# Designed miniproteins, single chains, continued (4), part 29

Each design is a single chain, and the fold is of that chain. pLDDT is the mean over its residues in the fold that is shown.

## One batch from the design tools (miniprotein)

Design m12985
Fold by ESMFold2-Fast:
Structure m12985 (fold): chain A 102 residues (1-102)
Amino acid sequence: LKALEARAGAEMARAGGEKLKEVDPSRKELADKIIEAADKALEAVDKGDIEKAMKYVEEADRLLREAIEKLIEEGKIDAAKAVVQAAADAGQALLPELDAAA
């Protein structure tokens, strides 16, 4: 269960970061940091280090949330919506696995 939670968080953050890079190239550095943290979380899951994976998920989520808030503040509502939708779509794809694990 914890491994699936970490994987879900990492996949959502990774999808959000990739979309951020696509819709707002000016935030490529921030997007790359989000993707890096998400990739490190996935690597930690694969190695069975769930505690380390969750720390990277928390970092990626924090950075993604900050990016979304900045897009909203700058009036880039369509870009913010696209980033949120990409993360939500990645999370939605994992719901059947989460339901089966519960």
Scores: mean pLDDT 84

Design m12986
Fold by ESMFold2-Fast:
Structure m12986 (fold): chain A 76 residues (1-76)
Amino acid sequence: MEDLIEEKAEELTKVLVEALGIKSEEVKKLLLEKAKEITREWLEALATGSTSAEEFQKRAYERVKEAIEEGEKLEK
């Protein structure tokens, strides 16, 4: 299970880095940490059934956007 979370978080981070052209190492690290958190919460939501996939995906997108914006502000 840990390997799955790690793998999915890395894949998500890779896709976002490539799609957005992120080159900052600080932003990449922040995004990877957020991706791991999002992946873990997603798996927990699936296991408990307490949160809908659609609601969770919307929340996850908002968190990713916030992380990118925060990283851009700290880019110096």
Scores: mean pLDDT 70

Design m12987
Fold by ESMFold2-Fast:
Structure m12987 (fold): chain A 61 residues (1-61)
Amino acid sequence: SERDEVLEESIEELRELASKSSPEKRAALEVYIGILRHEFETLDLSAEEIRKAYENILKTL
């Protein structure tokens, strides 16, 4: 589904960013990836909601 594709794409981008980041930023990204995945599973997030969550994570870093 579109929402599954957007989730995996967002997580892949965050993991790539983590691999190129400081240890502190990497740790934060790992936490946010976990939160995003958990919210996807528990809150039935739409593709748009996943995109907004991804953007919010980037703004926090």
Scores: mean pLDDT 85

Design m12988
Fold by ESMFold2-Fast:
Structure m12988 (fold): chain A 71 residues (1-71)
Amino acid sequence: DADEMAERLAAYLTEQGVDPEEAREVARRLAELSEQATQAKRNGDNDKAMQLVQEAVDLAREAAAKAAAAA
């Protein structure tokens, strides 16, 4: 569930020293991309769905790298 994933990611980033407000913004963006990809697939736009999945993967990688650098 996108909401649970966003809440968990925000908590993780906050534990790594990221400001709670900033952590929520990053988590929100990831949740939005996930939902948009699901909607694009439902509408038959497979190319857009694949692009959104790629963007979500890239953002997740950047968030993980930021958390590692803060540790």
Scores: mean pLDDT 75

Design m12989
Fold by ESMFold2-Fast:
Structure m12989 (fold): chain A 77 residues (1-77)
Amino acid sequence: VLDKLKELNSEKQVKAFNEKLEEVKKKALEERLSRIDALNLALSAVREYLAENPEVNAMVTTVYAHEKVEETVKELA
């Protein structure tokens, strides 16, 4: 999935998405967010990534992003 995303997008775009997930972790820790609030923050990052990458197939990007969001939320829980 990551390799496929890099093939469709530049390495810079993949790094930008990962940076958004790190921001979610930081906010969740600083604000002591509930798991639901952390999930909502991560979903916002997914939507922002889709807006930044209109050339990428939304379904493929959403599937990949969902997997990373779930991993991030589990690390916070």
Scores: mean pLDDT 60

Design m12990
Fold by ESMFold2-Fast:
Structure m12990 (fold): chain A 66 residues (1-66)
Amino acid sequence: MEARFGEIVRRIQAGERVELTPEEKEQLLKAARVLRQTVEQAAEHGLSEESVRRLRELAERLEEAA
């Protein structure tokens, strides 16, 4: 299911409407949670501000789509 999940993420990033199953919504929320934690830890380890912003925006979009 990685290919399907990747397609969903890509479509959400493109601003497309995606019809999601309850399972897919749960996977998006889980991914958003992981991204939020990565943003917190990565900033402390010197990840670029641009990368932090992109990850934060992705997490927000995934949560909004779910």
Scores: mean pLDDT 75

Design m12991
Fold by ESMFold2-Fast:
Structure m12991 (fold): chain A 66 residues (1-66)
Amino acid sequence: KKEEAKKLAEEVFEEIEKRYPDWTPEQLALRGIIEVYVRGNLKGWSEEEIDYAVVYLIELIEKKYS
């Protein structure tokens, strides 16, 4: 549960950062949230699991750009 959500967030963050190196943290957050939402729903995840992945994604972005 938590491990899978964290892995998805890390994977999405690495992918968007690599594709959009000049984007602001706000732009990366918006794109990342959309990607996590779409991929989580396609995997049949609950709203709680998707929310957890979103929160973890935001933490990753904040830690790197704060």
Scores: mean pLDDT 82

Design m12992
Fold by ESMFold2-Fast:
Structure m12992 (fold): chain A 74 residues (1-74)
Amino acid sequence: SAEQQQIRDDGYQALRAAGVSDETLKVAQFVGRQIRRIGDLLQEILDEKLPKEEADKRMKELNEKILEEIKKFE
């Protein structure tokens, strides 16, 4: 949610104020986004009661997209 994103943004600002580098924060934010994407898909699978094969397919597709984004980020 927007409220949860604001809490995360406030947390990242607090870490920056404590002396954590912008580079480290960018990596942390990138990793956090990928974790949320996985969590969101798992919740969607649960809410839609998707069969195992469809759930496995969607997870594989998300994993491939995340790997491509990692290649572009690094």
Scores: mean pLDDT 80

Design m12993
Fold by ESMFold2-Fast:
Formats: structure tokens, C-alpha cells, sequence
Structure m12993 (fold): chain A 68 residues (1-68)
């Protein structure tokens, strides 16, 4: 649902911002939410992993890899 999409997008945004640039975040968000439902689910899973005690940047990286 919308909350899950928002969570996945936020994880990707966090990773991209920590890595290089916001432009990659924008493209990655579109890919996760609109193009690839599996990547979206992976992004959400990365966010949950971050809550388990991982760095927010690491959850963003995981979402990014899933979106590739």
C-alpha cells in the first residue's frame, strides 16, 4: 500500500543521499515503486533490517541493489 511504497522510497533515498547524489534517488524511487514490485518489496525489507539495528545507509544500499 502507500505506506509500504513510502517506506521503500525513503530507504532508497537515504542510501543514495549517503552514497552520491539525489538524482540517483529520484530514478531509483521510480524504479522501485512503478517498474519493479519485487524491488519495492526488497526496499521495504531493507528498511525493516535497519530497524533491527543496522545503519540507515545500509538499508538504503540494500534497497538500491534490489532496484537495479
Amino acid sequence: GPAAARSGAAAAEMGAAGDTAAASTAGYQKHLVADNPAAHEAGLAAAEAGRAGQNPASEGKKAYDAGK
Scores: mean pLDDT 51

Design m12994
Fold by ESMFold2-Fast:
Structure m12994 (fold): chain A 77 residues (1-77)
Amino acid sequence: SLEELKAWIDENMPEDIRKKFEEFIEKYPELVEKYADLDPLQLLSHLIKEFRKKNPELAQELLDLMREIIKVRREKE
């Protein structure tokens, strides 16, 4: 869910990543709400797919964000 993703980012991500995520939610709340019931990584995956059709440059930024999330998660495991 979106709430789980927000909570996970607040607890695990550095401030710059948190700011980037908040800016994304503010820009495209309708797309985030559409996939809000998915787990955090599935939510990001679906958002990347939607943005490839609408804005390929922003899709790349979301992919980079997803890669950073995976890295931080791996470092804590």
Scores: mean pLDDT 71

Design m12995
Fold by ESMFold2-Fast:
Structure m12995 (fold): chain A 81 residues (1-81)
Amino acid sequence: MSEEDVLRFEVEQLERQIRNLQAQLATSDLSPEQKQQALDHLNQAREHLEQAREALEQGDLDAARKHLEQAKSHITQAQKS
């Protein structure tokens, strides 16, 4: 498996994780403010995943890795509410 294939697979995994977290958040008993903070982090994670996809299309694996790390960070922040 190439590094590009690994990174593309990781983007898909993180996209699924974001969808699962959004579904959990929608049914949670968190306050509207806490839900909005978590959603803001998930939206930032999604923006970084789009930038990672663009970097992969351009063959820029270094940029793709950096955006994936930012997406992971925002997902972690969303989980901590």
Scores: mean pLDDT 86

Design m12996
Fold by ESMFold2-Fast:
Structure m12996 (fold): chain A 75 residues (1-75)
Amino acid sequence: SIAEGLALFRQGKAYFRAGDYDKAEAYFEKALSLLESSHPERADVYLNLGQVYMIKGDLEKANEYYLKAAQLRRK
């Protein structure tokens, strides 16, 4: 459900703030699977995934997610 997707996104952000980037990534991926393609929070999930990959040193994946977030915000 969308409500479950939003709850998973909030939990992912909590792990990110705690420095648990592996759990943050897992929860952000789960949130995306439950949020429909038109959902406004998807852009924020992509932005947070970009930040996770930037911290992990995967610049290509970080840039991919930042671009996905930017495209969703160009409505």
Scores: mean pLDDT 84

Design m12997
Fold by ESMFold2-Fast:
Structure m12997 (fold): chain A 82 residues (1-82)
Amino acid sequence: MEKKKKEALEFIKNQVEPARAEIAAMDVPPELKEALLRLLDVVVEGNKLLIEEGASEELSEEQKALLAEAAALRARIDELLA
């Protein structure tokens, strides 16, 4: 079980590092860049919790909290783009 979790976490890391570098290189206002980087962090934390908590289709309270923060960050990004 731990081996599968490690492989999944390494996969996430390999996908996230290029995305983080792309966001950091974007020529956008600092507020938008900060919101995008925080959204990436929240999504990564949520995926790590899903891998660690494993088998349930129902989201934990911690997963629900991260999902709510991600929704708030998306709304903020939409406001910054409007």
Scores: mean pLDDT 74

Design m12998
Fold by ESMFold2-Fast:
Structure m12998 (fold): chain A 91 residues (1-91)
Amino acid sequence: GDDREKARRDADGALEHARHAQESTSPERQAGSVVGAMGDAFGGALYGRRGGDKEAIEYAIEAGREGASLPGAGGLAGRAALRSAEGAAEA
């Protein structure tokens, strides 16, 4: 129950971090957003795996794909999030 809600919130957080990376003009702020996107995407996939919820895992991967379609730093953060979610899902 709770792990599935955490998976969705983390996946949503990954996309929000990717959007923040796109809005940031500071390399330090962009780097922080990339790390945040990776961590949240990893958490989304990990909580999905703990709950045995393939839909939650797919939701985390889709959040990463959506982020990856953003321009510039947002796309970099989204691609990092996607790789992180895929790694957690396949581990």
Scores: mean pLDDT 80

Design m12999
Fold by ESMFold2-Fast:
Formats: sequence, C-alpha cells, structure tokens
Structure m12999 (fold): chain A 87 residues (1-87)
Amino acid sequence: MEEEMRKLAAKAEEALAAGDEAKALLYALKAFRLWAEAHAEPEVLAVLLPGLDEAIAAAEAGDVAKAQAAADAGMRAAIELKRAAQA
C-alpha cells in the first residue's frame, strides 16, 4: 500500500513537471483513495469513496474543476459524519 502510494506520488510529480494538472490531480486522488482505505474508519470511508471515485473519473476526463468539487463534497460528507458522532 505505501509503495503503491509512493509510486502514485512520483507519477503526480512527473505530471506536474510536464504541466499536466489533470494527470497530477488524478494520481494524487488515487494515492489519497489508497490512504483512506487503509486509515479511515469504515463509516467515514463509505461516505468518502463515492466523492473520491467521482473526482478520479472527472480527473481522468481532464475536468479539474469537477474533480475538485467532487473531492470537496466527499470530504464534507466525512466531516459531517464525524460531527454527528460527536453530537
């Protein structure tokens, strides 16, 4: 898992050096998805994954704005779930 994340991070750096923001974001999102699968609580992961998967699909299509919006929506859902657990 960590080796896979490191490979994805290296690909993201290569894409940034080439000026390919969509590919850089794609590899960063894939690395974050692997990290979340390893470290997030199952309930948090269940609400985070749909947004991450949509963000990855948007980044693959070259839609950086849609990818960012989808990632933000997933993170917001995860934050609200944790907030509800505190209340």
Scores: mean pLDDT 79

Design m13000
Fold by ESMFold2-Fast:
Structure m13000 (fold): chain A 93 residues (1-93)
Amino acid sequence: MSLKEAKKKYEELKAKILEKFPTESTELQLKAIDKEYKNYTGEKVSAEEVEEALKKAEEALKGNASPVEVLEKLKEAALALARYGKDNPEAEV
């Protein structure tokens, strides 16, 4: 999966989570995850870890998981995606 495809899947999962759990608490938690995503500084992760984290979030959403469990899986996916995005080679030379 490309970084662009992974970002698109993450945004689609956010929208689906909000549709399934349309509460102010869900909206606030999604905003908090996005802020943590943008401010993340840490170790690099593989594309496989991003794909696995996104899949776990999607499976939790499709199942009978609580909103807390689904949001925790989405947070794991967001952090993996943020870490992976930092590994993109910018052509500086």
Scores: mean pLDDT 74

Design m13001
Fold by ESMFold2-Fast:
Structure m13001 (fold): chain A 69 residues (1-69)
Amino acid sequence: SAEEGAIASFRLTLDSIIDAFKQGKISIDQARAAIDTLIATARKRLSPATVARIEALAAEALAQMDAAA
């Protein structure tokens, strides 16, 4: 479905952000800003249920980055 495709794409983008942070290429503030922008875009385009799933994935990604810092 389009929703599953959007979630899969978001997850791949989050993995890239986590990787870039762990490699020291971006700061935690830059990572958070990038994730916030993705969520803001999702809120304009996707259903509330899909946005909730995306927000849950973002929370997991932020927790992983905080643990890696």
Scores: mean pLDDT 83

Design m13002
Fold by ESMFold2-Fast:
Structure m13002 (fold): chain A 79 residues (1-79)
Amino acid sequence: MDEELARDAEISQAVVEAITAAAPADLSREDLQLLAVNAMNAALSQPSLEEAREAIARIAETVRTEGPEAGIKLARELR
């Protein structure tokens, strides 16, 4: 139980850091929150921490190269 909570906290922190770094600086707070929530759901649905980190990295790269909407689409597909 405590180890699962610690892992979920680590995943949550990794999502916030990666998405904040990848998102455009002028993205609205509501759009940033929508992106972060979709990325969080995708990462937390992965069976391992390694797969969660890979999902986060793929979503962040998609946000950087194709924009936030494409990142949300990928996150929904990974869930």
Scores: mean pLDDT 81

Design m13003
Fold by ESMFold2-Fast:
Structure m13003 (fold): chain A 98 residues (1-98)
Amino acid sequence: MEKLLEDKLVLNTKKPVYATVYRVTLPNGEELFVVEARDADGKLLSRVIAPAEVDLGLATVFAALAPETPREYEMRASPLRSKDGEPLAYEVKLLREL
């Protein structure tokens, strides 16, 4: 994809995607979870920034996986169909930790 989508994770399901996941604590004590997805050439495909107080599905999954030290994962995404047949979201599977 040519455009970076903030707050949405966009992954290529035909090629491996490498995700860096990390947690940031703001000076006010608020926590943010950041997921950056890149292709095999290191090109940034998407970035998700989620506040810890918001249950965004992926934010809940990455809260369990996002240590204060960044970690890189190889992921696969599969489209979840809406009632109208359009993908509303992606089911993300972690393939391995890098």
Scores: mean pLDDT 50

Design m13004
Fold by ESMFold2-Fast:
Structure m13004 (fold): chain A 68 residues (1-68)
Amino acid sequence: ATLEHIREQLKLSGLTDEEIETVVRFLEALRAGVLTDEMRQALKDLLIKRGMTEEEADAFIDRLEAAA
């Protein structure tokens, strides 16, 4: 999927433009093969901070990894 398509899916999920940009940067790192456990944790923390449960955040990250 394109980054533009991913941005639209995230917007439909209720994320802000700033949060979408953070997620897109995570996906770029994942696709480049430079994703670290710290980056994954940072994204998870951001999702939880904005109202997702740990389970919702894990499911969301799984979908992002599938999209990359």
Scores: mean pLDDT 76

Design m13005
Fold by ESMFold2-Fast:
Structure m13005 (fold): chain A 87 residues (1-87)
Amino acid sequence: SEVLRRALEETGRLAIEAIKQGDYDRALDLVEGMREGVEALPPSPERERALEYLDKAIEAIKQGDADGAIKYLQEATRHALEALRAA
């Protein structure tokens, strides 16, 4: 779905923006929403990998690790888009 693809890409972009601005509460809300969206996709290795990276991003945000959070969000978005293509 083009709608789901744009939603995943946009949410990932906004979450990275929030992290860069130091708005960790907003970043957590966005990443948690992204996780729910990915969890709703059909089961696949790419979906599971995206969820793992989203969990790592959440932990990095909670620890104040902005660089780690951005890296994990970029990986999560990549795997989420692959999971969506496989659906």
Scores: mean pLDDT 88

Design m13006
Fold by ESMFold2-Fast:
Structure m13006 (fold): chain A 77 residues (1-77)
Amino acid sequence: SHSEFEELLTELLEAIANNDLEKVKELLEQLRSKLPELSRREKTELIAFLRLAIRETPNLPEEIKKLVEEFIEEVEK
């Protein structure tokens, strides 16, 4: 559902802001499993917020940045 998507996205953005690598990995896996169910609009929203998180999170670990960038590329396919 859209509400489940919004909750996962919010939790992922919080994990990125907290530099929580393990939580980021878990949430990316959950979102990856839901990709076939997401609308074009939800995918666009997901990409936009993730790009914003990479841009605005100070001192973001390179491993988290790489994982998020790779996930964005998967969503854009």
Scores: mean pLDDT 86

Design m13007
Fold by ESMFold2-Fast:
Structure m13007 (fold): chain A 56 residues (1-56)
Amino acid sequence: NKEEREKVLEKLFEAIRNKDYQSVIKYAGKYLELSNSMEEVDEFSLRVQREAERLA
């Protein structure tokens, strides 16, 4: 469901901004579970990787 994925992504980005690593892991996993294509997973992975590296 696209709406559910967007809500999870919003919460993931909130967690990234707040340096809440436990929530980042939780919502990243949830988003991947809801992803239906490898392209969506690849784009998501790149975005999350860039944000995580900025926080590390």
Scores: mean pLDDT 72

Design m13008
Fold by ESMFold2-Fast:
Structure m13008 (fold): chain A 81 residues (1-81)
Amino acid sequence: SIMEQLDALDAELDALEEELRAGRVSPEQARERLAELEAQFKQLLQQADEQNASKEVVQKLIHLQMRLIALRTEVDLELRR
């Protein structure tokens, strides 16, 4: 289901944040991973639109978009050092 895909994306963001914080992934690698997650997010947005998604799905999409923006900003700042 779309909710399972959104939950999976949320979990991947949690993992990436933890790996970046622990120094297990470089900021450059994190940027590449974020680009993949952003592409997945765009596909989920399209799927939600096509399925006339529930308010709960829309709220989860908004939450994930804000997380992606925040993490992208953090990674960009680390790359500038």
Scores: mean pLDDT 86

Design m13009
Fold by ESMFold2-Fast:
Structure m13009 (fold): chain A 90 residues (1-90)
Amino acid sequence: NEQLVQTLEQLLQELEEKLGEDNLEVAVVLFRLGHLYYELGKYEKAREYYEKALKILEKHLKKNPEDELIKKMLENVQENLKKVEEEIKK
């Protein structure tokens, strides 16, 4: 859904301006955008957004290594990124 993508891209810009690029809410929106682009078959864009989400989550995990929520979010992003890489290699 192109309109949902545009809505999330606008939300992403607003959250980056208000909360900063490394905020967890930004990581969530990036992950959702990656998933939407994957569903649309736009694998290169999906990879870009997943990689951005992964970097934010890794930064937060470095500060709080025992955070189970961040660990689970990282696992989900990594699993989806692997799926994207497999599609690109086909």
Scores: mean pLDDT 85

Design m13010
Fold by ESMFold2-Fast:
Structure m13010 (fold): chain A 100 residues (1-100)
Amino acid sequence: SQKTRQLVQLGFRFLALITEMYIQAKKNGKLSSDVQKQLDAINKLVMDAFRYFEAGDTESAKKKLDEAHSLMTQLGNQLGLPDIVDQFSAAVQQFKSLLD
């Protein structure tokens, strides 16, 4: 279905944005163990959101997306990477629009 295609694309989009945050942090000499743990936490929250969605638990999926968005915003502000945060925020809103 069109929704399934959009969800698969969103999954790849989240992975790409988390990966880009890692790459930029590394390039800027800011890839600390704390930053790595925060990126792992964001990735886990996104994966949990997709898992809850697949289980039909839309409220838990939204909660995990909100937690991931909050952490990504905080990390992006620490690292000076607002463009990645803006793109991640857009992906979160797009995912939420699919949670009917």
Scores: mean pLDDT 89

Design m13011
Fold by ESMFold2-Fast:
Structure m13011 (fold): chain A 76 residues (1-76)
Amino acid sequence: EKLSPEELEKLQEALNSLSPRTRQVAKMLIGSQGKITDRQIAAVLGISVGTASYYRKKADKLIKEATGKTLAQAGK
């Protein structure tokens, strides 16, 4: 299932507070329902896997704080 309208609104506000790179990673995680790998994020953005992992952790934390759900739960 997709995120609720209230969860999407909170997520959008959280995304607006993020750096451009973290926001890009957060959008990729949302669009893939958390299925995208750090390697795929690194390849798309032209960054290292370690840097992709760093931004993924930041994005995941903010999504979890904004929605109270993991992306794996939102993708059902």
Scores: mean pLDDT 71

Design m13012
Fold by ESMFold2-Fast:
Structure m13012 (fold): chain A 104 residues (1-104)
Amino acid sequence: SPRNRELLIRNLETAYGIAEDIYRETGDPLAKELAKKLKDLTKGIKSGSLSLDQAYKKVDEILEIVEEIQKKALEEKDYRSLLRAFVISSELFVNKRIIEKEKA
């Protein structure tokens, strides 16, 4: 579906912007890696170089990085980064559901 592809890309671009914001404010190398992986995934989907199965696997790998950022933010009482990381998780959760629907 063209609508689902557009939404998937927009969610990734939103998540990328938030990851860049975390990196700019914290200097956390995990946030830099998160932003890079989100950018690479978005480019792969736009170019058609990634299959839906490959995109799904990359979203799962990115979610592991988000979980580490959430854990660190909670330990450091950085509630701004924690909230931002939860928003990224929500965007990626929706993207997993979009990919599952497009694969069916």
Scores: mean pLDDT 90

Design m13013
Fold by ESMFold2-Fast:
Structure m13013 (fold): chain A 68 residues (1-68)
Amino acid sequence: LLEQARRAAEEGLALVRDDPARAGEALSLIETGRAAAEQLLAKDPEQGRQALGYVEAARAEVDAILAA
């Protein structure tokens, strides 16, 4: 779950950096990562918060790229 959330966030961000037109796919991947992070938060709050950190950081960068 932690690794799943991190990979989803990284893949989503990479998609937008490669092609901003793929923002929809990137946001979908980031949401998949958020779901994994929320599942982890229920089992291990410390690791769940870490996973959410990856997801939120990636989402913020995607938003910044699209606003530029």
Scores: mean pLDDT 80

Design m13014
Fold by ESMFold2-Fast:
Structure m13014 (fold): chain A 95 residues (1-95)
Amino acid sequence: IQQNMDNLQNQTDNIGNVANTANNNVGGSIDQQNNVTNQGISTGNSFTDAANNAMTSSSPSDMPQVQSMIDNGTSQIGQMSDNISQGIGQAQQNG
């Protein structure tokens, strides 16, 4: 249970790292934005797998914490998506 929650947190941290990479690449090339987009898709898939594993292995008493972690990760995915979209828009303007 704790290991699956730790894995879910690690995947959430990975999403945050991709979001930061996307933000730092705002104004970068279209190729850099495409690379970050592909990394975001891969990281999102890994988060979904980790979330499913955490939910299926958790006791009822741990479910509120697991749900909170999923909500946080989902929020981070939203920020990652927004940063990628901004980076693509900026790269298109710089072209």
Scores: mean pLDDT 75

Design m13015
Fold by ESMFold2-Fast:
Structure m13015 (fold): chain A 58 residues (1-58)
Amino acid sequence: LPTVGEDATKDEAAKAMAEILKGKSDEQVTKAVEAAVQAYIETGSPAAAVKAAIEAVK
């Protein structure tokens, strides 16, 4: 799975998200997006959003 550093830009986070969501079901995509949005709202960090998405699709 792709990972991003703590200093990841929004563009790098978006690319990592696209890779994480490749081949996932609609339910997994929805869970990942919801987790990423919540993490981003709470932290303002694109890296935290990607980490939340990875955790959601485990």
Scores: mean pLDDT 73

Design m13016
Fold by ESMFold2-Fast:
Structure m13016 (fold): chain A 65 residues (1-65)
Amino acid sequence: DEELVEKAIQLFDEYGIEKTSLKLLSERLGVSRQTVSEDKKKRWIPEYVERQVQEGIEDIKLALR
């Protein structure tokens, strides 16, 4: 499941949460639609958001203003 989480986060980063549908997730992860679900997407979103916040803080420090 860790590899699926990692790839899902990469897809969220690439396409955004809204555009990363369950169909896109199953297709790009190479798994059945049963393996990805609305519930699993909801579990993956918080991890993605946390990483984005941490990276955003780093980028703000670097980017100036």
Scores: mean pLDDT 71

Design m13017
Fold by ESMFold2-Fast:
Structure m13017 (fold): chain A 70 residues (1-70)
Amino acid sequence: SLKEKAEKLLKEAEELYQRVRETNPDKHPLAEGLLGEARLHYESVKKGYNPEEGLKRMEEAVEEMRRLAA
């Protein structure tokens, strides 16, 4: 389900945020912003408001966080 995919993406975003904080502290504010975006879109998916678009926005935020963690 979209809800289960969103929950998995949110968990990954939280784990990536911790990794960026530890490995690239200069990128911490950017990672915090992206985590906030992932949380915002997760709430939309949970409420059923444009859940496909919300999931796509979460995927984009997580992809950016992966780049910051590298």
Scores: mean pLDDT 86

Design m13018
Fold by ESMFold2-Fast:
Structure m13018 (fold): chain A 97 residues (1-97)
Amino acid sequence: ENEKKELLKKIAELYEKALGYARQAMLDFASGDPRALEDLEKAREYLVKAGELISPEKAEQYRALADEAIRTGLPGARALAEQVEKDLKKYKEELEK
């Protein structure tokens, strides 16, 4: 029980960091700030780390999603942020049980 809760907490913390960077990338893309790509690369790093704690398949899914965001800019950054927010909500709900 405690080990599972600690793992869920660590995954949630990594998702929160990824979400923060993805949201910042959206703002930076909207304003034409070149730091948007650096923010997406940070979001990718934290999201892949969260995925690796879940499964190799999930890590690869997150790599692909982040790479698409880097390729497409604002639309991809928005899609990335929405997916991370959805996954984070799921893990926060598990922690409240």
Scores: mean pLDDT 84

Design m13019
Fold by ESMFold2-Fast:
Structure m13019 (fold): chain A 94 residues (1-94)
Amino acid sequence: DLEKEVERALKEAEEGIKRAYQAALESPDDAKKVRDEIGKKAMEAPPELRKVYLTAAGYIGKAVKAHDNPEEVKKIMEEGLKKAREIAERIRAK
C-alpha cells in the first residue's frame, strides 16, 4: 500500500523538520541529531520513499549550517516542508 507508506513517510519528514526547527534556534547539535535520525530512516526506506526523507534531512542540514540567522533558518525549513510535500505528491501521482 504505497499511498499509506507515502503518507507515513511525509508525516515523519514533516515532524522531523518541525522538531529540527525548534532545536536549531536553541541547539544546532540537537537539530543535527534529528537530521541524522531522518537520514537513517531514508537508508532503511524503500527507494521510492527515500527522496521524501532525504529531502527533509537535506533541508535540516542547510538550517543547521545557517543556525546563526533565524530568518534564514525559518525560510529553509518552510522550503523543506514544501519540497517534501511536492515529492510525496509526485510519488502518489500515477
Scores: mean pLDDT 84

Design m13020
Fold by ESMFold2-Fast:
Formats: sequence, structure tokens, C-alpha cells
Structure m13020 (fold): chain A 61 residues (1-61)
Amino acid sequence: GEFSPKGKALMDEKLRQYLRGELTAEELQNLGATLNVVEGLPTRLEPVIPLEEVRKMLEEL
């Protein structure tokens, strides 16, 4: 699904962190999966990251 503008901004920032070696590919994928749940997008993946953690990341943008 398509993320909100804030969701896209968060994923872009996390992609930049991944490219700098500050984040693993698994962490980036898990963040994207959890963001789908937070934004009400359909997913069958169980979120690995607490939803509140991702909500805080969105608020800090």
C-alpha cells in the first residue's frame, strides 16, 4: 500500500540511516511492516516493533 506523506518521510529517513550503516535491512523491513499497521494499511505480518514506538517516530518528524 501507499504510505501517508509522514509515513513516506519516516521511511525515507530510515532508508538514509540504512544506507549509512546505522540500521539493518531486517530492521528497515520490520519498521515498514509495523508502519503499515499504524497507518491502517492491510497486512498479514505480525508487527515485531511495538506500535507506540513507530507512532512516536512519526510524532518526532
Scores: mean pLDDT 76

